Designed miniproteins, single chains. Designs and how they scored, part 12

Each design is a single chain, and the fold is of that chain. pLDDT is the mean over its residues in the fold that is shown.

## One batch from the design tools (miniprotein)

Design m411
Fold by ESMFold2-Fast:
Structure m411 (fold): chain A 60 residues (1-60)
Amino acid sequence: MPRLYRATAPYPATSPEELALRPGDVVEVLEEVDDEWWLVRNLATGEVGLVPKSYLEPLA
């Protein structure tokens, strides 16, 4: 099963490696890069980038 999460808050991308999030965006987790940052793919846009995991919650 893909690891699907949703954004709980808006996140402005501050560097080229980061992905901007809007509340309710559904993402697939590709890699847990470290304790704070996950590499994800936005399912609506297909864009891939790093986001802070604290902005995500698991889809039920």
Scores: mean pLDDT 82

Design m412
Fold by ESMFold2-Fast:
Structure m412 (fold): chain A 72 residues (1-72)
Amino acid sequence: MPLSPEAVEALRRAADAAAAGDKEAARRYLEEAGKQSELSASISKALLSVIDTAPPAGLSAALRDIVTAYAP
């Protein structure tokens, strides 16, 4: 099932924050995405578990790939 537009927007903002090296903003946007659906909650939980260890470029790329795969 595709993600809602609200979840996609939050994940895109998280990707942009991650690319900028702003882990706190990326975390906040992932938490916001997780509130939108069960699918986005599962995705956000998985990414939050690696946010402190993932390199910024890798985290941003993963988020963009997820948005591409699950966008409506």
Scores: mean pLDDT 78

Design m413
Fold by ESMFold2-Fast:
Formats: C-alpha cells, sequence, structure tokens
Structure m413 (fold): chain A 76 residues (1-76)
C-alpha cells in the first residue's frame, strides 16, 4: 500500500500510462529478476511485477490498465 505522496509522485511520472510505459517498467523488473528482457518468455510475470512496483493500490493498478487500453485503441 502506497502513501498518498508516493501515489501522487508515481502518477506524476506516468500520468499517461500506456503500453510503452508498462513495457519499460516490465523490462526493468525483468532485469532485476534476472529474466532476459529481450526474450519475452514470461510477459505475465514481468507485467505483474511492474504492477506491484507501481503500487499495491487497486485503484492505481486499474487506472494504469485502463490507460493502456485507451492507448491501444489509438494505436492504429
Amino acid sequence: MLSEEEREHIRSLFPPVDMDTLERMSKAAAELEGVDPSDISNPTQVTGDAIRLIGEDPELAEKLSEEARKKKELAK
């Protein structure tokens, strides 16, 4: 669970969360975990770690997922 200041700080850094942002965070998490970031063999696990990094706040996690969905529709 994140503090109010941490939550606001994260939103400030990633206000328009999209697939690119999530991918970058997932790659960073994969590198720390020892998973090859260039080899997407465990995208679900890496994405899960990224979501946890962003926050164990369900509201924040849901907002990030929704932003990613909106971005995907615009990506023609």
Scores: mean pLDDT 52

Design m414
Fold by ESMFold2-Fast:
Structure m414 (fold): chain A 90 residues (1-90)
Amino acid sequence: LDALIEELEKIIKELSEILEKYKDKLSEEIKEEIEKLIEEAKKFIEELKLAGEGKGDPKLLDPKVQLEKLEKIKKEYEEILKKIEEELKK
């Protein structure tokens, strides 16, 4: 669980740093996509913490469900990075 939360926090940090560094070069559309993914990752961390306390969705205690959700976030992260790279080229 802690390792999963650390991976999500790393994604949030990297996206936040990109958003701050390139705020004048990124389109509003890409900025909104970055902000949405940061929010999604933060919500997943909160849901994981609640599930660990026995207060959230018990399905999130399944390592397979945790991995599937992490993989979805990572895929969205990779897609956003590609869009950022394309926009920063010109």
Scores: mean pLDDT 81

Design m415
Fold by ESMFold2-Fast:
Structure m415 (fold): chain A 100 residues (1-100)
Amino acid sequence: SQEELARELIEGLKEFVKMLIEKYGRTPLLEKAEELIKKAEEALRAGNLEEAREHLLKAFEVLGEIVLEIAKKQGLSQETLDYLRKVLEEDRERIRELLS
């Protein structure tokens, strides 16, 4: 179900953010991602699937920016960063479709 998918995505994103914090340290963007994931979990518990989906999609957007910042700090070229941004945007749209 969409509720089961949303729950699985919330748990996966929680583990991913935890891994990123352990590896790279706590940053404002990672704190924003944690807050959005928490809001998605709270909305899902309240039975508000639409609100949970909105917060999940925002969390994916913030995590995409975190991935791009990490890649930039690791010295990836602007051309590679632009390509990675495009891939992340396409993946986010696919997730949006799966949650609708």
Scores: mean pLDDT 85

Design m416
Fold by ESMFold2-Fast:
Structure m416 (fold): chain A 104 residues (1-104)
Amino acid sequence: SSSEVEKLLREAERLIEQAERLIEQGKLEEAVRLLAEALNLLDKALSLVGDSDEELKERIRELAERVLRLALEVMRRAGGDRELINRAIGLALRAIGIILDIEL
């Protein structure tokens, strides 16, 4: 239902906002864990959203774009931590996948 999708999107947005604060604090590993959890919620929301529900699809896209931007910020702040950079690349690719599924 649209109500279930909206609940998933509210929880994803909360996790994204928490991850943004963690990035500002330099807690990058905790931030990437929350961004991964947010992407799992967005994947579930995308699987449940109706074909004609353009407003909910747009909200999923906007949240996926926020995850992409934050993953790129983690890469910038990672200071050469290869494992952390690789995890952030994984998040960016997942977010791009969600965006493309909506746009195409």
Scores: mean pLDDT 90

Design m417
Fold by ESMFold2-Fast:
Structure m417 (fold): chain A 68 residues (1-68)
Amino acid sequence: SHNLAIAYNNLGNVYSNMGKLDEARRAYAKALELDPSFKEAAANFAVVEYEETGDQQALDKAVELRNA
């Protein structure tokens, strides 16, 4: 359900703002399980991956997804 995916994306945003990156990543991942086409959740997931790993490729992917 897209509505449930939106709820998980919003939960991820709350956790991310609290600095709870593991919880944020899991919430965004759940949003993507529910709606794989949810570009905002995919971009948010990639940003959290970058924040956890420092991987520039994750950041580049987030920018690309937000511009598509």
Scores: mean pLDDT 81

Design m418
Fold by ESMFold2-Fast:
Structure m418 (fold): chain A 86 residues (1-86)
Amino acid sequence: MKVKVKGRVTVFDEKGRLLGQAEVEGEIDLETGDFKLKVTRAVGEVKPGDILEGKILGRAGNMFYGEGYIKSKKKKVKFAGTFEEL
């Protein structure tokens, strides 16, 4: 089941280096963990309009963590963040 969400994510590269922080909106599939999120606001190397696609790997309380890529740049990323359903 796909749900519409908004959230805040901290984005890292594959080595755990901080790339930036972003406000995001889009969809998460609660059955598969697959997400597609559009960056609405960002600081650092992530830009407004970037599309983040990937998979939620785990959860600790209200914090989600996962991995994916910036679709247009094929840049692999890790993230941690919080989401709320719209």
Scores: mean pLDDT 80

Design m419
Fold by ESMFold2-Fast:
Structure m419 (fold): chain A 75 residues (1-75)
Amino acid sequence: MVKLTITLPNGEVIEKEFENGKEALEAVKEVIKKNPEVDPRSATAAVLQAIGAELDEELTGEDVEIEIELKKAKP
């Protein structure tokens, strides 16, 4: 099981539980895709965190918790 907490650039918090890390990773990608204002560096870091959690869950079989902050791109 993977618990995902994503803080959006507007301050909204999304909390969701997934059965596995693959579903959590897809949810992170979907949130980024729906929020084009997110800084590319922040988006990349979020995807890498989700990949790491997927690998950790696959290797350990334990519950994993992911906390991600998505920052707004500044001109």
Scores: mean pLDDT 79

Design m420
Fold by ESMFold2-Fast:
Structure m420 (fold): chain A 68 residues (1-68)
Amino acid sequence: MKKKIKEVLARADPDEPGKLTVAVEIDGKTYTVTVELPGARPGELYRVTLEVNEDGEVKVLKAEKAPA
């Protein structure tokens, strides 16, 4: 099977400053990924680019602040 690229929007988690917890749904399953983003503020919106393998493994490729 081919690898899939997914873009999701996530808000910075107030419980972990400088980190985002991103939930992405693939084929009815939810995968949770933690992304390190120094300087991220609680409540700010970020665009996260993820690569998903055929084995269901999720790799973070990019995380950046979403356009305001």
Scores: mean pLDDT 71

Design m421
Fold by ESMFold2-Fast:
Structure m421 (fold): chain A 55 residues (1-55)
Amino acid sequence: SMRETLIELRVLEVLKAREGQRVSLAEIAREVGVSQATVSRAIRRLEELGLVPRL
């Protein structure tokens, strides 16, 4: 859905801004405004697409 795509893009932006740093799911969830489970699902999808930096 469009909402899922927007969440994935926001998660990607947070990960890009913190490239090379250790970031917890809780921190990403807080910044994006979603649950940790939602962040975990988004990261898995982004990893499958090869779009995320090393977490």
Scores: mean pLDDT 79

Design m422
Fold by ESMFold2-Fast:
Structure m422 (fold): chain A 92 residues (1-92)
Amino acid sequence: SMLDLEAARAALEGRLSEALRLIAESLGLETEDVELEYDEELQKLLLLSIGGRAIREGDWETYEEIKELLRKAGLLDIVKKLEEFEKKLKEK
């Protein structure tokens, strides 16, 4: 979805509070105004969650755009984990 792509961009730019808000909005959840400090592991977890959701939903266009953003950012370890998850889902 467009919200998943926007959330991925926000997470990649270090805007973790905005990324969480966009994810919550896509799920119809209420958000609190909580400021999150940048944390590299939290950024990676958010990106894995967003990319994994696109795979589970079969939103392949959004997934390919997320992978391209991740490759451009040099997060090749995240790309590899997402591609392994995709392969496992398609094998079942």
Scores: mean pLDDT 78

Design m423
Fold by ESMFold2-Fast:
Structure m423 (fold): chain A 97 residues (1-97)
Amino acid sequence: MDLIDKGNEYYQKKDYEKAIEYYEEAIKKYEGKNPDLVAQAYIQLGKVYYKMKDYEKAIEAYKKAIEYAKKSENEGLSEVLIEEAEKNIKKAEEAKK
């Protein structure tokens, strides 16, 4: 079973602690191997922290997503992931005011 898919399952169940655990395991598994999957896992991790109202951790996760997306060989996917992360950073910054 894909660790990101399992994280998404717990995120939908609002079990944010388990969702974080699976996204962090996905990051560890794909780090140095697949920057696209690492970036996607960081976007999902940021969304979990946003739901928990931990906007600072959400912003940090989205910034990490941008770092890994920039390492992607897939230019189109990289652009989409960066745009999503930047939009979510702005949303989190507005929410913490």
Scores: mean pLDDT 87

Design m424
Fold by ESMFold2-Fast:
Structure m424 (fold): chain A 86 residues (1-86)
Amino acid sequence: MKEEVDKLADEVLKLAEKYLSPTFAEMVKRLVEALREAIENGDKGKLRGIVDTLETLADQYKGKHPELAEKLRKLAEAVRKLIEEL
């Protein structure tokens, strides 16, 4: 699961850089950095908060950037599975 999360996070970063303004792409980058830190620390509470944020962003982008929204949803699902394994 960790390897799948890392792969999906990289895909999300590429799509955010492609589709979003520099400001919003930087916000997504900080979210991914927070995700990686929470995984390293085993912080299940922070990981649950990040899942909620990823799902909210997926809903926000589903109309304008469906490819980004789909990858955000897949990343959220992968993080949920990772939390169950921690």
Scores: mean pLDDT 85

Design m425
Fold by ESMFold2-Fast:
Structure m425 (fold): chain A 69 residues (1-69)
Amino acid sequence: SLEEAEKELVRKEVFRGMYRIAIDTERFILPSLSAEQRAATEERIRHLERRVEELDREIRRLEEEVSRL
């Protein structure tokens, strides 16, 4: 239903915001880390970026669904 789609959209937007904060936090810490820790942190950032991209695709699909209803 429209109501369920709108609630799911809000939930995904909240999760996206949380992941963005996590990415920004990791990037902020990056310059203070050892070379080994930087490599691990860069891998975490890439993982989080992939999750944000996945959420962006899901949000887009839900927005299209809501727009058609």
Scores: mean pLDDT 86

Design m426
Fold by ESMFold2-Fast:
Structure m426 (fold): chain A 68 residues (1-68)
Amino acid sequence: DEAELLRTQGESYYSRGKRAEEQGDLETAKKLYKESAKLYREAYELDGSEKDKKNAEESEKKLKELEK
């Protein structure tokens, strides 16, 4: 299932984004959260999963907070 692959990739990018944020690499964290949000949104478009939508929103929220 393509949605499952996209979700797994989104999870990977989110985890790596959190690690980059914790290390103070905000530029890398922004890029990783942006990719995470994109992948979760693509998974949501394929499967309609509320969890994928929520995960996309969390990644988008993280990106927005780092842009402030």
Scores: mean pLDDT 86

Design m427
Fold by ESMFold2-Fast:
Structure m427 (fold): chain A 97 residues (1-97)
Amino acid sequence: SSVRRQQLSSNSRRSRRRSVERGRRGGRLRDDMLSRANQVISQAQSGTPDQALSLMQQMIDDSRRLASRVGGIGQAIASQVQSLLDQAVQDLLSRQQ
């Protein structure tokens, strides 16, 4: 029933690949933000719920500031960070129940 996964791969091979060398700056920002988000999630998972919420909120705020400064690239990075944080929140909530 999971035969239709190919729609996820179609976006990676767009004409944007032809500008990869120009897009490397965006990749570094993304890597830095995702690394920081993973560190915050790891610290939140080992801390108290109050500490977890505080750290996640700070990370969301940082990602929003990046989006405000960098525009489209920043919005894409902020979206990925929010997706990771949302997944971490769902994992924490499932553990508390």
Scores: mean pLDDT 65

Design m428
Fold by ESMFold2-Fast:
Structure m428 (fold): chain A 76 residues (1-76)
Amino acid sequence: LEISREHTLEVLKKKALEIQKKEKELEEAEKKGKGSEELKKEIEEEKKKLLEELELAYRVGAISEEEYKELKELVE
């Protein structure tokens, strides 16, 4: 089980980018007048989960306060 600081940060960054991609898809769907309530709910659930993972990683010292804030801003 790999719990290195660098690995944890890369995994969290990847998850944040995936959420950003889904938000762009949601924005495109809304601009086209297409209903996207399911996608919106999925994004909100993934954001909540990522924020919890970010808080835990910060509390155990796996990421810095600066990295925590940057990733939090990326998904909020």
Scores: mean pLDDT 76

Design m429
Fold by ESMFold2-Fast:
Structure m429 (fold): chain A 65 residues (1-65)
Amino acid sequence: MRKQALAETAAQILAIGEGVRLRIEREDGVLVIHTVDDTPEALEFARRAARLLEERTGVEVRVRR
């Protein structure tokens, strides 16, 4: 179930990317979102994506530039 929720949520985030490029990686039960573009818009989108992932999966999410 948690794996399925993660895959579905990641697919949704990628589908609504709005031209923002993100990489999502898993590290020891924590999800890390990397922003490829160094813009305030990319960071804000990454923060929203992190919130959505945490709410859907219950897994801790971190954002990196």
Scores: mean pLDDT 67

Design m430
Fold by ESMFold2-Fast:
Structure m430 (fold): chain A 66 residues (1-66)
Amino acid sequence: KPSVLATAASLMAIGAAIEEGKDIKIPVPRSVEEVRAFRETVEKHLSPEAAAQIRPLLDELERALS
């Protein structure tokens, strides 16, 4: 379900932010537009490794919402 993917992506991003010492606020995305904003935040502020782990969840979520 899209809500499960959104929650999983948010938990992974929060975990990565804590691990990397980043102070970023990442709301659970609820629309394609919010998924795109979430992706931009992840790619800009988190490590390439963390971004690579989160990217497939965002890709699947975007497909599920479109």
Scores: mean pLDDT 80

Design m431
Fold by ESMFold2-Fast:
Structure m431 (fold): chain A 70 residues (1-70)
Amino acid sequence: GAVDRLRDFVDRLIDGLLKLYPDNEKLKEIAEKLRQLVDEMRKNPDKLSIYETEINKLVDEALKIADELE
């Protein structure tokens, strides 16, 4: 389903970022939060839009950190 595709996308994004920046503690923290939010979306479908907003915010933060490290 859509949640499974979102989880797979998030996992691939985080794996890619952590391969490039393996010692970045902030990216590790964001990765943990992203995976937890995807799991919560699966348990609470009525709150899907709220979790999507938080996931998008954390993805944007991770990409900004990666951009600043280049």
Scores: mean pLDDT 77

Design m432
Fold by ESMFold2-Fast:
Structure m432 (fold): chain A 65 residues (1-65)
Amino acid sequence: MSDIEKAQELFLKIQEAVENKDWKKVEELLKKLEELAKKTKDPEVKKQLEEFIKKLKEEFKKLKE
């Protein structure tokens, strides 16, 4: 399984967790995405993952008190 495929699986799981309002699961999945971004050797994939993670964190921060 490639890093792209792993990221796609994590994205789907994050969407499901958000739909279920399971914020703890969202945080766990975000950590997995961050680990994947750190481990990936493809700079373009890394940049896309880091930008997406940053955007998600800002959105979730606004939803949390």
Scores: mean pLDDT 76

Design m433
Fold by ESMFold2-Fast:
Structure m433 (fold): chain A 91 residues (1-91)
Amino acid sequence: MEEFKAKAKALYEALEAAVQARLAALGRPLTDAEKAAVAEQFRQAVVDLLREMGMPEEFIELVDKAMRAGSITEEEREKLTKEMKKFLEKL
């Protein structure tokens, strides 16, 4: 649990630093295309992290779908909670 939180925090901090460095270098707001590219890069990094952690493919697919759609249904949220709890019980 703590290892996952540490890796997730490091990933978030690295992404924030990269976005800020890009904004500073450009001297302008990101275009919609640049924002989409950053979002896609973050999505891929999260998916890769979850695979490295040994998360079930069904859980990874649901997280990927949520990030692409920007929202999830209550049913999808319940499924995420159930898979997370199942993974934690395996540890």
Scores: mean pLDDT 68

Design m434
Fold by ESMFold2-Fast:
Structure m434 (fold): chain A 77 residues (1-77)
Amino acid sequence: AEAAYAALEARLRELQERAEAGDREAAAGLAELLRELAARLADPAAAELALQQARVAELMAQGLSGREALAKVQAAA
């Protein structure tokens, strides 16, 4: 279980690094993986944070910078 979670975190990190470098496909993949993670989290607060991060990644996939995407998600929350 711990090993599987570590592998998921490593994949999230890889996709995040690529998305921050401007890889729109990686940003889309990150958003999908964060939504899947949120569905598996028992803590509602942790699930909500994962969904907010997924929204940031979706906006980055649409061409926004990470900073612009974060500001837009925070304004909508």
Scores: mean pLDDT 79

Design m435
Fold by ESMFold2-Fast:
Structure m435 (fold): chain A 66 residues (1-66)
Amino acid sequence: VEYVIDQLVKAIDYVAKTKNEIEKEALKQGLEELGIDAEKVIELLDKGKVEEAKKLVVEQVKKKFS
């Protein structure tokens, strides 16, 4: 669980920093495979709300794997 959260948080930071469309699509696919609301996470990232996107991902992962 901690490893998955760490990898997703790093991916979020990378997408926010680079604004790379390929990395954004990869993040979206990874979130969808985990059953996380990828659309909402991407919306927050597009708005520059990086910390809110991280919080949403952490909460969703904990709900799935706790």
Scores: mean pLDDT 78

Design m436
Fold by ESMFold2-Fast:
Structure m436 (fold): chain A 114 residues (1-114)
Amino acid sequence: ATGAEEAALFARIEEWVRRMIEEGLITEEEAAELLERVNEAAREAAERALAGAEREEIDEFIEETARELVEELKRKHGLPEEVQEELYERVLAMLRLLTEKLLESLRRAAERAA
């Protein structure tokens, strides 16, 4: 059950990123790097929250990670200034959604194991 829910969540995020490519916000090459980094950061944020980190600390980590990812894409791939702000908002939304859903999944898994 948990694995199927996680797979469905990642499929939704992949569809969201595919739309960003179609809209011209990112390239297919940038999308692969973005998905890997977003998934890694969201899992770390969820694990920190499960370990008892405060909401404000998790929110700050997510916001800093989104900013750093957009800045890295700009530096490596020459991301246009006019799309940077929109990309930041979309990356931030993806990180928040993934972190929330992964945390819910981890909490349910822990309750079933008890």
Scores: mean pLDDT 78

Design m437
Fold by ESMFold2-Fast:
Structure m437 (fold): chain A 61 residues (1-61)
Amino acid sequence: SDEETLREMEERTREAAKSTPEEAARLAQEVGRLGKEASEEMRERIERLERDMLRAITQLG
């Protein structure tokens, strides 16, 4: 389900904060794709994940 997919992305986002910039960038791209197909509520959560990923990339790079 979309909820399960979003929860998986949230978990990966937490792991990406401890990963390489390359892995964080890859995850950010996948999160962006999910945002395009998401409902309004899920889009807000996905946009938050994208911001978290961009922050992680900045910290790692």
Scores: mean pLDDT 69

Design m438
Fold by ESMFold2-Fast:
Structure m438 (fold): chain A 79 residues (1-79)
Amino acid sequence: DRAEVLAEARRALEAAEAARTLEEAIGAAIAAIGVGVEAVLRGAARVGEDGAIVGDPEIVEAVRAALEAARRKMDEVAG
């Protein structure tokens, strides 16, 4: 279900934005990666020639946003 994958991606983004520790930020990144993998396995996304994920724009954008938020939080917390 596309809606379920999108909801999972949005939950990963919320977790990343709420992260206050390095462990929480890493957990959010792992969750976002898992959603990306699930999207590929369900045919909603694929890995492009440059290694970037492409496919359903809303799902791909939500996964990328979650990963970027988690990376930003890791940088902030790790110093």
Scores: mean pLDDT 80

Design m439
Fold by ESMFold2-Fast:
Structure m439 (fold): chain A 59 residues (1-59)
Amino acid sequence: TEAERRALTAPRSPEQKAALAEIAARLREIGDALDTALAHRRGEQEPSEAAKKYLPGLL
């Protein structure tokens, strides 16, 4: 329901917002590493250091 969606997206405490922002930043870092690893597999660019660290099996 609309109320359920609103409850899930409601403002959180400052501490919860900070924790979620940190998790989101880590997920973005991993996503960027995956994109650069896939680009390396296509021969488009060198893999990033994050890709070498987290996704060496894709290189």
Scores: mean pLDDT 70

Design m440
Fold by ESMFold2-Fast:
Structure m440 (fold): chain A 55 residues (1-55)
Amino acid sequence: IAEVLRERGPLSAAELAKLTGQSQATVSRRLRTLAAEGVVVRRKAGKRTLYELAP
């Protein structure tokens, strides 16, 4: 997941699920863990929520 975010920039959980071949539930769980570790940040983009690598 973090590698995909590095290559493709800010992505939603649905976009990550499509790119990784994983369910949205699995991707969302992993994103929560990575956000808790400070590896990724969540940001609002209009009606969407996007995730990207922390600076």
Scores: mean pLDDT 76

Design m441
Fold by ESMFold2-Fast:
Structure m441 (fold): chain A 71 residues (1-71)
Amino acid sequence: VDPAVFDAEVQEALALIRYGIAKATNASPEELKELADELERTADQLAPVHPGAAANVRSAAEELRKLAEEK
């Protein structure tokens, strides 16, 4: 496996873990928006290396923004 692809998969996994923790802990709207911004930046960085990982991280960011708007 290309080290860059492996790193992208690790970053995807960590991003999704953070997303899961934020949902499980009922994070504040401010925390959800901050995490969504971080995940969007991560997705942008992953897109040239691993488009699938980028799409998954971006979907998580969109879900976090939606949750923040509902609070």
Scores: mean pLDDT 82

Design m442
Fold by ESMFold2-Fast:
Structure m442 (fold): chain A 99 residues (1-99)
Amino acid sequence: GAEELLREAEELIKRAEEALKEGKIEEALELLEEALELAEKALESEDEEVRRRALELIRRVKELGMEVLKKAETKEQILRAIGLILRAIGLEFEGELKL
């Protein structure tokens, strides 16, 4: 259910924050990409409170994606971080329209 998606996304975000602190850019990107997919699924919920929580997680992914971009060392990492940030921005805008 949506509550499980939100809990899993939050755990992935926490793990991504730790990976980023340790300089594990690839791991942080993979975790944030998965967290964004789970938050996107939660955003489809009929429950306004669930959608609000999903939007908060999407905003956190966007902010962490920007931190990844600052630390990215390869062209592939830079492009993935940009793609993640742009997708998060799009989902944030779409989700706000659905509230």
Scores: mean pLDDT 89

Design m443
Fold by ESMFold2-Fast:
Structure m443 (fold): chain A 59 residues (1-59)
Amino acid sequence: IDLSNPLEREAFDAEVQAALYYAKSAIARLMGDEEEAARYAARAEEAEARARALREEAA
């Protein structure tokens, strides 16, 4: 990971956000909160898509 590249940094931040949202989604599912789990999963997917776009732009 080259944190000197601003696109690479932004992509890394988005990947971290996606991972955190996936973790929150998994916890919500374990607690039986399916609505909250779905909301976090959707946010994780958005962050993941953003990370992919930024990675491709940095290539």
Scores: mean pLDDT 81

Design m444
Fold by ESMFold2-Fast:
Structure m444 (fold): chain A 87 residues (1-87)
Amino acid sequence: MKKLAEEYRKLAEEYIKEAKEEMEKSDPEEGKKVEEKMRKDMEEGYREALKLGYSEEEASKIMMLGAGSYYHYVKAKSEKKLAEEKE
């Protein structure tokens, strides 16, 4: 049980790191803001899932899925910003 929760947390942290790096390509300050927002939103979502009666493993999986979804959004946003800066 704990091992799967730890793996989901690790994947979520990897998504945060990659989202930060993608935003830092255009703006280092935006990268830091994305990291802080994603980490806060994930910890809040994890705690709310536990309050709703989800297991630690299930709450960690929900957190990881949320981080992955936001990472894809950040990547698309970063690509658009880089295209705008080239023109």
Scores: mean pLDDT 77

Design m445
Fold by ESMFold2-Fast:
Structure m445 (fold): chain A 68 residues (1-68)
Amino acid sequence: MRELLFSPETAEAFAAMIVGVYKVMAKNGVKVDLEDVEKQIERIEKAFGPLSEEVKKRYLEEVKKLNE
């Protein structure tokens, strides 16, 4: 059961949710700290398993654009 709940797919879902929250914050005028986002993604990876390198890179690049 744990493997079904705390799989890479679950980690990707939580990472997507966190990135979504940061996008909403940026649209409401809140400056997004990239270091904070990276720490949140790392915590998700430690809790639920490693994200694919491609997915993690895409999410970090999306967050970088929010501060432009």
Scores: mean pLDDT 73

Design m446
Fold by ESMFold2-Fast:
Structure m446 (fold): chain A 61 residues (1-61)
Amino acid sequence: SEIEKLKKELLSLIGEILRLIGDMIEAERKGDEELAKKLEEEIKKKREKLDEVADKLDKLK
């Protein structure tokens, strides 16, 4: 169903965001400012997509 597909996408995005946050923390710890900034931008894009998927899912409830 559409709801099941959206739930799977939502969980996948949450998992991706958590992994990226972990990678960003490690980059900051190592002083890799350029990598940390790149990861922060990627996290922002994933969060925007997460909001869109969550919004779409809520409209189907």
Scores: mean pLDDT 85

Design m447
Fold by ESMFold2-Fast:
Structure m447 (fold): chain A 63 residues (1-63)
Amino acid sequence: EEFEKAFKEADKDGDGYITPEELKKFLNLDTIPGVDPDYIIRSFDKDGDGKIDFEEFKTYFTL
């Protein structure tokens, strides 16, 4: 229910897509020891295009 809000906050470009770098920064994945940020981001990027669009973002949480 907060997917659009969270997506907008992470999407600094306002392009309708979140880059892996923006997602890492938004979630502070690179600053947490023992967490593989690359793996987590790849889990969100189902399309494998190097970006996360709103549908991919939302679908991950509606599984």
Scores: mean pLDDT 66

